# Ledger of designs, part 56: designed miniproteins, single chains, continued (5)

Each design is a single chain, and the fold is of that chain. pLDDT is the mean over its residues in the fold that is shown.

## One batch from the design tools (miniprotein)

Design m17936
Fold by ESMFold2-Fast:
Structure m17936 (fold): chain A 98 residues (1-98)
Amino acid sequence: SPIDRLLRQGKIVEAARLLLDELKRRGLLSPEEEAELEQAIAVLEEFEQKRRAGQPLSPAELKEVAQAAATISRIARRHGYDGLAAVADALVIVLESS
């Protein structure tokens, strides 16, 4: 799977974006679920940009990122993308223990 390949490379944002594109192409997302997934991906993209820039994240920002990862995990699992769901769950655990 292209998603599994991205996950092996640590590219969770790109994997989640590919999930969104695939589910939209197949007409499998409700409007609410599409909006939730797009927002969660945007939060993770901002997190990755700040991390690359060496910018520290506040506790509130870390909580927002954990919530975004939890949303991606829930939607991925609902549609049978268990690998992405597991990686997103692992990210939640890491962020909540920080």
Scores: mean pLDDT 86

Design m17937
Fold by ESMFold2-Fast:
Structure m17937 (fold): chain A 74 residues (1-74)
Amino acid sequence: SDEEVRERLERGVRQLEALMEAMLAAGSPASSIQGLADMAIREIEEDETVPEELKEEAIRRIEELRDRYLARAA
């Protein structure tokens, strides 16, 4: 159901944010944070089980996280 897909995406985005926070705290290079975000976006784009509207929303949220953490890493 869309509800189950939304919950899965919400959990995934929260886990990604926690990982980016940990990477920033560990002094990981900006390229590593960029690569993680790009990989997550690609995985969502390729997931045939996710409705298009939910893909667009999740990708935008990941792009916002990427931009925020890249700014903090600079």
Scores: mean pLDDT 87

Design m17938
Fold by ESMFold2-Fast:
Structure m17938 (fold): chain A 66 residues (1-66)
Amino acid sequence: MDPEELDEEVRLALAEIYRALAKMSTDKEEQIEMLEKALNLLRQTRPSPDVEALIKEIEEEIEKLK
């Protein structure tokens, strides 16, 4: 496996974990922090329709928490 591919798979998995942690949290500040971490990981990933859709969904989740 190409190191670049491995890094992208790990990045996507971490983004999923942070998003799940945000949904399980009851603290608004913690939810926003976890969602921002997920966004940063996804923005570092190669652009694809699935990644762009996830970025948009997470941005909308952050806006709803404000």
Scores: mean pLDDT 77

Design m17939
Fold by ESMFold2-Fast:
Structure m17939 (fold): chain A 71 residues (1-71)
Amino acid sequence: MVLSRKEAEELLKKAEAMAKAGMARGRSYTLGARNYGDILSWRLSRGDEYNRKLGERAREISEQMAAEAEA
């Protein structure tokens, strides 16, 4: 699938919001946040070179959030 930059950024924001909301509810969403980021990166990588690079950034942020949740 081909995604625009704006769509990819919105998906990234959703991943961040989901992880943050999960933590705020006192539930461990670490694995969920990590898996969601992986899915987003995988979906974004399906498009052209531009979407692939944006997906890589989404994955990086997702991993950072997961690491912070485990800390």
Scores: mean pLDDT 57

Design m17940
Fold by ESMFold2-Fast:
Structure m17940 (fold): chain A 97 residues (1-97)
Amino acid sequence: SSISQIQSDVDSGQSLSDQISDTVQQYNQQSPDDAVQGASDLGNQVVDLSQQGSSSYQDTVLSGLRGSADQAVQTNPGLASQLYTAAGQVSQIRNQQ
């Protein structure tokens, strides 16, 4: 899955935020509805992983989600909304730790 790839790239020293951006860009090549569903699935998985992650992991995820949402807001507002929702949830988890 995209999340498994993101996790593997973090472990290999690659940027998690870059992998989130790449994954969202791939969704933007699909139909708008499929892109929204993909963003929702990505958001749910990233939120779940953030509950177990470090503050550094959570900060990187927040940056990637917000950056990708900002890029998508003009082309797919539904996708951007899903990513902002996930970012809000990750931010809430971060603030609890």
Scores: mean pLDDT 76

Design m17941
Fold by ESMFold2-Fast:
Structure m17941 (fold): chain A 94 residues (1-94)
Amino acid sequence: SAMEELLKELLEELEKLLEELKRAYQNGDVSTARKIAEEALKLLEEAGKKGIGVAHAGAQLLRDLLSDPNVTVEDLINGLELIIEMIRDEIKRL
């Protein structure tokens, strides 16, 4: 279905960003890690605008994390992993 294709494309993009985020973490590059998380947020917001409810929920979660001045790169990794799991669960329901 068109919804399944959109969710799978979103999943692939977020999985690539998660691997980049993990590399930034290993390198201690907090500024790059935040930029990667902001890119993930943009993808989730655009998908949410297209009516993808799980993307809207993921965007809210990631926005809340990024608004916390004490957020760690590990928190961003854990948040993005949770969002990826939410999208996988949504695909299984289709």
Scores: mean pLDDT 89

Design m17942
Fold by ESMFold2-Fast:
Structure m17942 (fold): chain A 63 residues (1-63)
Amino acid sequence: GILAGLEELLARSTGPLGLALAIAIREIRKHPESAHAVARGLADYAASLGDPETAARLRELAA
């Protein structure tokens, strides 16, 4: 599911993206209904940081 995909990405991520992933995982655990919206927002954030591969993976998880 989306949570497992985010945890896998967090294990490989550092800096601002790693922090955003950790916050997102906490938010989704508290509000599972937000998972698709949060993953989509993270994809836009990853793209803004110049990480198109992580952005593509996050969009795939949100689909």
Scores: mean pLDDT 85

Design m17943
Fold by ESMFold2-Fast:
Structure m17943 (fold): chain A 66 residues (1-66)
Amino acid sequence: SDLESVKNILEKVKELYERGERDLALAILQILYGIAKSFNDKDSLKLIAETYRELGLEELAEEIEK
């Protein structure tokens, strides 16, 4: 399912971020956010916001939820 695909990508993004490849991880999150926002995919937007929070990026999570 689309939501499972998003979840799998987000798990890999977290792994990249933890390995210190932070700029790459954030670039992937930004692309995924753009796609989800374009399709008004609220379930994916919630997962993306939660991922930003888990990475300590609260302000970016808040912007997605507004």
Scores: mean pLDDT 85

Design m17944
Fold by ESMFold2-Fast:
Structure m17944 (fold): chain A 79 residues (1-79)
Amino acid sequence: SALKEAEEAAREAEEALEEVKRNPSVENLQRLIEALERTRKALRRLAEQSSGEEKQRIETAIKTVELLKERAEEEKAKL
């Protein structure tokens, strides 16, 4: 289901973020960027199946993921 895909992608992104916190290497930041992109795509699919307040919450989550991805890309560029 789209919900399960979004939950799995978000968990992978959280795990990647913890690895970056332990070791902010180019490889770990790249893994985080890729995990955040997968999360964004999964959330978009979930939003397409959602309506009302639930859809608004998912769209807010997408914006948060996009901001985190931009920050990760900026941090990677500094290395």
Scores: mean pLDDT 89

Design m17945
Fold by ESMFold2-Fast:
Structure m17945 (fold): chain A 105 residues (1-105)
Amino acid sequence: SMEEMEEEIERLLEHLQERAPGLLKGLNEIQKKLVAAVVLILRENPELLDLSVDEAAKKVLELLKERFPELYEEVSKEYSEEEIFDLVKGVVTTYQSFPELFELP
């Protein structure tokens, strides 16, 4: 449900704020939710780490639309598809470079 997805995002944001606060620094609330959603998708799809950044980001964007459609709709009201794709690529790049920052304790 939407409530369950929002709770999952909030829980991951709390974890990221504690363990990697620099990743969320300077981001607004919608950007933080987008970062958390992308991290959740990457955690559930570890095979994406074997792809190029562009290929992984394209797959993540499709999975984002499928798994978090309401979040995607909200983000799409503030950002162009190109801007969303660039934000996704940023998160993918960080995750592929430093996967340990996103591991559970």
Scores: mean pLDDT 80

Design m17946
Fold by ESMFold2-Fast:
Structure m17946 (fold): chain A 104 residues (1-104)
Amino acid sequence: MRERVLDAAELLADPEVRERWNELIEKYGEKGAIVEIFRELEKRHGEILTYLEPVEGDRYTLVIESPRELSRVEAGLLLLAVQTGAQLQGVEVEIVQVRLVVES
């Protein structure tokens, strides 16, 4: 098992993450962008699991489990997908970190 921790604010500020997210939103809308991100990444890397671990108060770590190593851009897109998905369900979550776990 390999584990990496990434800062959520740095991922959200990444120009490549923002550009790719904006392209997906323009093409598919918010709901469609979320579906397409998971579809593309699962096609490339296999089954991806995402879940939230509470840190303190309303703050969470997004845990991403995958069979293969994800790029920073892919991690940032999953962060945006999870965050936007929660917002569409009327749930307010502050994701402060992304923990990437690679399982063989």
Scores: mean pLDDT 85

Design m17947
Fold by ESMFold2-Fast:
Structure m17947 (fold): chain A 81 residues (1-81)
Amino acid sequence: MLNKEALEEIMRAAMYLIAGAVALTLKDYESALEYYEKAIEYAERAIRIAEEAGDKLGLEDARRLLASARRGAAEAREKLA
């Protein structure tokens, strides 16, 4: 069962990940980076909450979102360089 607090942070991370992907597609690399950085923050928070709660499903979801957000942030940074 997903911990409610972990789920809330997972949903925020997912929302920012989608926003980052949309911005990246539109070549708005500055906004994409800002959104991906927010996705990383919420995903890392979700990981801590899920670990403390013993929420294995939330932990898997949060780790997946963190990996995707880090990849997106790296791509956005590369495009800005």
Scores: mean pLDDT 87

Design m17948
Fold by ESMFold2-Fast:
Structure m17948 (fold): chain A 62 residues (1-62)
Amino acid sequence: GKKEKEELIKEIAKLAIEFLEKYNDIKVSFEEMVKKLREDFKDLSLNELKEYKKKALELLKL
């Protein structure tokens, strides 16, 4: 549902911030990242967001 999609967007936002801090030393607000990702991912399904999160987690493990 809409709540599950919103929670996935928030989780992806946390991963994106961790990636940017780790590799680019860029400090980004959580609220700004969530806003950006809501717009960027508005047309993605719940399953596409789950796959995106899985790939992001694999990248951060390196």
Scores: mean pLDDT 77

Design m17949
Fold by ESMFold2-Fast:
Structure m17949 (fold): chain A 84 residues (1-84)
Amino acid sequence: SMEEELKAKLKRLEELVEEIIKLAEEMVAKGRVTPEELARLQALLGELQKLAKEIYEKWPEAGPKVEEILSKAEPALEKLGDML
């Protein structure tokens, strides 16, 4: 069903956000970023944006929930940005 599809995509979005947070926190803890780690982060962010766009286009009403999920990555990414 469309409802189950939305649920699955929101769960995947949350999983991607958790992966991004973990990777960013690992980089901050090490005090350095390798080109390989940066490429992995960029790939995850690209997948995240693509999935968020798909959800927004098919279920516009889920927009606020998508924004809530995406905002969870902001503190970790901000700390990483401050280090770079």
Scores: mean pLDDT 87

Design m17950
Fold by ESMFold2-Fast:
Structure m17950 (fold): chain A 62 residues (1-62)
Amino acid sequence: SSEEQHKRLLELMRKMGASPEDLERFEALWKAGKHREAAVLGTGVLLRLIGDETEPFLLELR
């Protein structure tokens, strides 16, 4: 499940045009066992790529 989630985020980041640095950091965090940090990074990158118009109340989720 978590490994599948990581692969899905990585693929989506690539399709949405994530920078090579963001992709490398995402993979490095996951390989280092920092799964929470990897998920946070991946999600943050996706939100920026999908649109800076992310609804404000969504940012209240922690």
Scores: mean pLDDT 73

Design m17951
Fold by ESMFold2-Fast:
Structure m17951 (fold): chain A 68 residues (1-68)
Amino acid sequence: SMEELLELLKEISERMRESKSLSKEEQIKVYEETIAELEKKLETASPDEQAVLRIAIGELKKALEELK
């Protein structure tokens, strides 16, 4: 559901914030694993959920490129 997706995105935001205390290599791994998790959800998501997921994935990919 959309409500469950928004809660997951909130948890991911906390995960990303906590990852800032890790090494650059470990941060990259956390970002890559989180992107893969969201891309997997995209396969079974409704059109509305897909729109939200694509935005979240895009923001994470941008952050990952800035980190590299």
Scores: mean pLDDT 86

Design m17952
Fold by ESMFold2-Fast:
Structure m17952 (fold): chain A 106 residues (1-106)
Amino acid sequence: SLKEQILEIVRETVDKILKLLYEKTDLSNPEEVAKLINIEIQARAGLRYLEEQAKTKSPEEIKELAKRFLESLYDLVKRYFPELADEVKKIMEESLKKIEELLKQS
C-alpha cells in the first residue's frame, strides 16, 4: 500500500541516520553513548507511533506526521551532534523528496 511505502522510506531513513551516528560516535565516551541511546529510543518510539497512526490515517496525514517526526529527529541530532547535522539533513531531505514523489504518483 501507499502508506506501507511511506513507512518503509521512514524506516530506511532512521536506519541510515542511526548507522551514521554509531559510526561517527566515540563509543568509549559514556556521555556520547547516552546521547546515542536517547536518539535511538526517540527514533524507535516515533516509528511505532507512525505505524499505529497508519492504521486509521490517510497517506497525506502519514506524510505530515512523518515530516514532523523526521524534523524532530533532526533537531535532536543537531543538539547532540551538531557536527553531523548537515549529513543528517541531507538524508532527511532526500527521504522527504521520495515521499513527496510517491504521493504525486497516487
Scores: mean pLDDT 88

Design m17953
Fold by ESMFold2-Fast:
Structure m17953 (fold): chain A 65 residues (1-65)
Amino acid sequence: SEEIRERLYEKFKDKYDVPDEELEKLIDDAIAAASGITSVLGFDENSEIAYKWAEMFLEGTLRGL
């Protein structure tokens, strides 16, 4: 999860005009949502699939702001 958090931060930190504190909160929310789905589907929460779900949720949230 820490590696996924860092990957998401580096990808999105310069893409959207949001404060770092808010971005970190949104990243944590996206990771939590991804973990819920990957747990049900039987995937590891540190997998590439977990990253892709978290990325999708985070981008959806940021585009909706």
Scores: mean pLDDT 79

Design m17954
Fold by ESMFold2-Fast:
Structure m17954 (fold): chain A 71 residues (1-71)
Amino acid sequence: MEELEATIEAMREAAKLVAQGKVEEAAEVLIEALEKYPKSEAMKFMAERFAKSLKDEELKKRVEEAIKKAE
């Protein structure tokens, strides 16, 4: 349950940062969440969906690398 709550919170914070134009900070929030819960399937799933929504290729790559490292 803690992983699901943390995942939802991280996604919500990331979405707010994206709305403010702080896309890099949003990616950092998700990367930190993946590092905190590296074996959480829910966290990886949500991070992957967020990465697919990113327009910036460098930020998308950073999130995808964090997902791979969490494996």
Scores: mean pLDDT 75

Design m17955
Fold by ESMFold2-Fast:
Structure m17955 (fold): chain A 62 residues (1-62)
Amino acid sequence: SELEEEIERIKKLAEEDFKKMEKTNLPVSPEAQKELIEGFKEAVDAMIEGLKKAIERSKALS
């Protein structure tokens, strides 16, 4: 479905952004940068799981 394709697109864009963040020298400690990137990854994973559950509920209403 288009919604499932959109989730895959979002995943790929997020992965590219994480790679850019890992290559960027942020004005924070290396430890703080790792924690920020990890937190961002956890937030994205939670969002994707929420979207998958919403899609399944949407299918039940169709």
Scores: mean pLDDT 79

Design m17956
Fold by ESMFold2-Fast:
Structure m17956 (fold): chain A 67 residues (1-67)
Amino acid sequence: SEFEEAVASLPEALRARVEEMKAAIQSGKATAADIQALVDELRAAGVPDSVIGTIVYGLLKLHAEKS
């Protein structure tokens, strides 16, 4: 999937952060502020906006499907 390809393109540390966020969303513990903090972290690390957009879309879709 586009999400899995985007995550796989990240450095190991950032990939771990995205997987941690995914787990937090699945457990109902993630907030909008947590997702925004992840976006800020990815951007600060120089991740392209197109890759960030793909990751955020996947995480938000997962959050909506759980609700």
Scores: mean pLDDT 82

Design m17957
Fold by ESMFold2-Fast:
Structure m17957 (fold): chain A 90 residues (1-90)
Amino acid sequence: MTPVEKIIAEMKKLFQQYAETDPSDEEKRREIYERISSLAEMALMILNGTDEQRIKVHEKIYKAAVYLRQGDYKKAQEYFDEAIKLIREI
């Protein structure tokens, strides 16, 4: 498994943990979100992603978090999957 695929696997685990975290536990949700963002940034650095690619990936992760907070798991999963696809296309 490539270093980037290992990072993607950890991001997927964290996204699942975020989805399973109580909506009232804002601090735990923030910590998980920050970890996902850090892992995405690490993958982007390894792949030498452009500023435009970095912005697009982080926008998708942010939208996924917004939809999870709203209880729309399906839309959150769609945006998260788009972020992973963008990373893999670099």
Scores: mean pLDDT 85

Design m17958
Fold by ESMFold2-Fast:
Structure m17958 (fold): chain A 93 residues (1-93)
Amino acid sequence: REELKELVREALELEKAIESDEMKGLALYVYSQLEKKPISESAKEAAKKALENKEEHPEEVERAKRLGELMAELHRLGKEDPELMREVEEELE
């Protein structure tokens, strides 16, 4: 569906924009909290550092949180219809 393609595209653009390990850790932390999935101690520590510096990098923190939310939503949608998710991912390169 077109809506699913937009979500996948947004996630790919955010992954490209997120360069720091702290922000990548924050995205994984948000994803793990929403999916109730375990996360590595290094990713938790990276997320903590990202949040401690949120006043210096507010836009980066918001991008990381949005990516984590999108990863959780896409994971749920992929469980509901794995064939459609595969087709969308292949179509978006």
Scores: mean pLDDT 78

Design m17959
Fold by ESMFold2-Fast:
Structure m17959 (fold): chain A 69 residues (1-69)
Amino acid sequence: GPLVSVEQLERAVTRLVIEGRVSQEQADAAGRLAREAEKNGGLVEVERLVRETGFSEEVAAELLRLAGL
């Protein structure tokens, strides 16, 4: 499935938090995945991101749009 870089993920999640579309708890979960990914190629699989954060389909779609995917 699609992959996002740590940089793309952090920018998209920051935007979604500002827009009130994700909770701080969800943002923190995404941040933990970003820190893990930095140790292993710097890429996050979107399907894993959704599973670990509980992002809705709408939030996941917007994250992909913000990441340029």
Scores: mean pLDDT 85

Design m17960
Fold by ESMFold2-Fast:
Structure m17960 (fold): chain A 58 residues (1-58)
Amino acid sequence: SISEEELQELGRKLGREKKITDSLEAQQLLAEELNKKGLIDIEVTEDGAEITKALRDA
């Protein structure tokens, strides 16, 4: 699973300074933005576990 620190790192990679929680909602938002930035190549799912698996040390 994505840790809170990992979510913070992902937020910085998106070019935004934001507080991100270790939650399903935060994981979905990050995956959606990362997908738009081309950092991942799969669609955002309703299941945060799928999103976590999709993130390749981003």
Scores: mean pLDDT 51

Design m17961
Fold by ESMFold2-Fast:
Structure m17961 (fold): chain A 81 residues (1-81)
Amino acid sequence: DIEDYLKVLAVAALELADRIKTLPEEQYQKIREKMLELYPGEGELVFEIAEKYRDKDISTDEQVEKLLNEAMEDIKKKLEE
């Protein structure tokens, strides 16, 4: 199901966005390179969305749900290009 696929990518992107805030740059680059080696198309998309969402507030369940829906729509648009 495309919706389940979009949700998995959105969850990965938001988890990565949170990690970008706390990871040293060197560690972030190594994770990015390894992900792109394993999943070139999906990994590139996930990192693009994660970088877009890195400054977003995730302190409440309501914000997390809103950001998941927004990230899913962004991913869908990228896949439709």
Scores: mean pLDDT 78

Design m17962
Fold by ESMFold2-Fast:
Structure m17962 (fold): chain A 74 residues (1-74)
Amino acid sequence: SAAELRAEAERLRKRADELEKKGKELIAKGKELIASGNAEDVAKGKKLLLEGESLLGLAGIQYGIARILEEKAR
């Protein structure tokens, strides 16, 4: 039903919001470590950037699915 599609879209959006928040936090932390300029912190910061970008990618996919479900619920 349209109501079930909207409910599923809402659940996906909430999960995507959590992934986006975590991804942004990891990217911010990674940038700070890279800006420190020491080799150990730069390596750690690069890892956090990759992890954060991965979470943002997953969030984007879930937002995309939610949009499709919302359109189908019309």
Scores: mean pLDDT 90

Design m17963
Fold by ESMFold2-Fast:
Structure m17963 (fold): chain A 68 residues (1-68)
Amino acid sequence: AAKERTQARVAEMTPEEIARLAGVSVEQARKIVELARLGLIPQLTDEELARLAGVSPETVRRLIAALA
């Protein structure tokens, strides 16, 4: 699924690369990378991922679209 591909890619990326791709701060990107390394991206909704990372749900959808 798209979220599984996103998880695999995010887990291999640096926070700076995620920040650039998603248009978020490096601090927010670090939270996204941590969620991927915990295997949570395919298990959670876009809204839950956004809440945990401190970003908008639109940012999560943009990241998934870019990496899937």
Scores: mean pLDDT 82

Design m17964
Fold by ESMFold2-Fast:
Structure m17964 (fold): chain A 64 residues (1-64)
Amino acid sequence: SILEEAEKAGTAEAFVRAARELMLQGKYDEAIEALKRAIELDPNPSERTRQLLITIENIKKIKS
């Protein structure tokens, strides 16, 4: 799975890539999980990473 590949890589960048792919597939819960793991690995996330998390959480609220 996309998340398993990111876990094997073990980098914040891998989890951010996984989150983008999961979001494109409409898997918002899994995308949020991936971004949370990316932030755990790098607590100073880029503005783009923070905005991506906010965007996915907002989409999930509308779709849930």
Scores: mean pLDDT 79

Design m17965
Fold by ESMFold2-Fast:
Structure m17965 (fold): chain A 69 residues (1-69)
Amino acid sequence: MSLDEIKEAMIEAARAGDIEAAREAAAQLPFPVLGRETARGVEEALRAGDRERAVEIAENGYATAKALL
């Protein structure tokens, strides 16, 4: 997947409250540490019922990956 496709997948899953899809998409981010941290953050936010926070974490993960590439 391209970085932009990963971004769209993370945001769609986060908005839908789909923890598994959001976590899987976030884990595909470049840089394994960033991918794991973003996946964990999105999962924690969705488990807390905070979809807006999950979207924010996904967008921050994408922005960090894009800045490092």
Scores: mean pLDDT 83

Design m17966
Fold by ESMFold2-Fast:
Structure m17966 (fold): chain A 89 residues (1-89)
Amino acid sequence: AMAELIARAEEALRRIEELIRRLRDVQRNRGMASGGDELIAQLEKARDLIRTGLAKILAGDPSGLAVLQQGLRLLEEVERQVELMGLGK
């Protein structure tokens, strides 16, 4: 349902903001500046895709669903990378 997609997008945006904050804290504490910057850049790209996809869907453009799904997949991939790096605390 459309309401479920909107709710998932909003939750994903909240998770992105939390991960960016956490990664910046890890960079400061562990000196992982370059690796953290790459992950933050990927999270910002995921955020832009989710926002663009959601805006298209709300405007009645069905192509927004594919864009939203791309952003959600990118977020899931970054979350997996964060877990593998031991940064998921």
Scores: mean pLDDT 80

Design m17967
Fold by ESMFold2-Fast:
Structure m17967 (fold): chain A 79 residues (1-79)
Amino acid sequence: MKSPLEVAEELWKKLVEAIKNKAPFDEIKKLLDEVLRATKTYLEQTISDPAERAAAIAQLEAHMAQLKAALEKAFEAAK
């Protein structure tokens, strides 16, 4: 049985491989959403303090949004 951390790490590895293999942006976007969801689940199960948990999730969402925007710009520039 895989822990939430192992699931998040597996999805992150899939995302990195998809980027390396020049997968379609729609596939990369789906993997980004799956990584965000799995990592949020890990944080929700690991951080018991509500304020710390909310801050960690907000920081994660901000970082993932920045990564998504950067990848979208890179794919647009490659057209």
Scores: mean pLDDT 79

Design m17968
Fold by ESMFold2-Fast:
Structure m17968 (fold): chain A 84 residues (1-84)
Amino acid sequence: SHMERAAEHLRRASQAFKEGNKEEALKHLDEAMDHLNRVIEEDDLNTTANAALISVAIAKVGVEKGDYEGAAELLERTAELVRS
């Protein structure tokens, strides 16, 4: 499912940020966002998908400020939310 694929990419993005690999992490965030947007296209009131997109936006702002650890932690929690 799109939610399951989004969760995988969010988890991989978290791992890449922990490793300091911004390029790899952002690639996985783009993949996760594509899958989350597909869910919202089917149901724009999907609270989990909408919350996950907000978390991705927050993580991106954190990374631009140099907070790779905070971004990784947020994305790991978001992946668990999306998988539940």
Scores: mean pLDDT 86

Design m17969
Fold by ESMFold2-Fast:
Structure m17969 (fold): chain A 76 residues (1-76)
Amino acid sequence: AEELAKVRELLKKAMDALSAGNREQAIKYLEELAKASPDPRIAEAAKRMSEAVKNGDFDAAREALHELGVALAEAE
C-alpha cells in the first residue's frame, strides 16, 4: 500500500514535469518509479515510458502510460 502511494506520487511528479516541459526531470522521476516498484509490470511500463520520453516518441510514451495505469489499477 505504501509502495503504491510512492509510485503514484512519482508518476504525478513525472507528469507535472512533462507538463512544464522539463523532460530531464520527468525521466528521473520515471526511473525512480521503476526502482521503487516491486511489481515488474509497473517497473517495466515506467521504464518503457522513460525510454519513449528520452527518444521523443510520444506515441510509445502514451502506450506505456496506459500500461502503467492498468498495472497500478490491478495492484490495488
Scores: mean pLDDT 82

Design m17970
Fold by ESMFold2-Fast:
Formats: sequence, structure tokens, C-alpha cells
Structure m17970 (fold): chain A 67 residues (1-67)
Amino acid sequence: SLPDLIKSLENIYDASKLFSDDYRRRSERARREGDNELADRYNSLADRYDSIASEIKDELDALKKEY
């Protein structure tokens, strides 16, 4: 159903934002510890999850606008 689809997408959005935030914190910690390569890798993962969240948000907004 449409409500179930919306709820599923909201859950994916929330999880993606949680992972992005976690990887940003890990990146900051790695940078403080002098591991710039690890910090860059964590930021790249955070960017990837932000992109996923953005894509899901666009789909959610489209669904809520049409229905």
C-alpha cells in the first residue's frame, strides 16, 4: 500500500541520515588522531549516505505531493 511504501522510505531515509552522521563523527575523530586518510574515507561514506538520503527524500516528496 502507499502508506506502507511511504513508511518504508521514511525508515530508509532515517537510517541513511543516522549512518551519515555516525561516519561524520568517525571522520572528525580520525582527523584529531592524525589519520587523515581514514578521515577522508569516513567522509566519503558519509557523503554517499547523504546522497542516498537526498534521493529517498525526493521520492518521498514526490509521493506526498501526488497523493
Scores: mean pLDDT 90

Design m17971
Fold by ESMFold2-Fast:
Structure m17971 (fold): chain A 99 residues (1-99)
Amino acid sequence: SASEKEQIIKLIEELIKKLEKRKPDLSADMQKEVDAFIEYLKEVKKKLEKSSGKEAVILLTALSIEIAGMQFEAKLKGDFETAKILEEFQKKLSEVIKS
């Protein structure tokens, strides 16, 4: 629904803000990965704003996979706080999609 799309866009915006706030506390290598991931999230948001139905489902499925990958990378680098932020986003995203 339009309401679900608006909720998901808001969740993506909140995730971007949390990741940007986190950047000063990160290693240089992790900052580069977070910067690339923020750019990816911005592109997903733009595409989602213009997408509906099956296209939106495909975008959200791809987003879920990319979130899981970034969460795994963060854990491998010992950045458990970034991993937690991504896990919390994934839970909120799943709740909106199941509604």
Scores: mean pLDDT 85

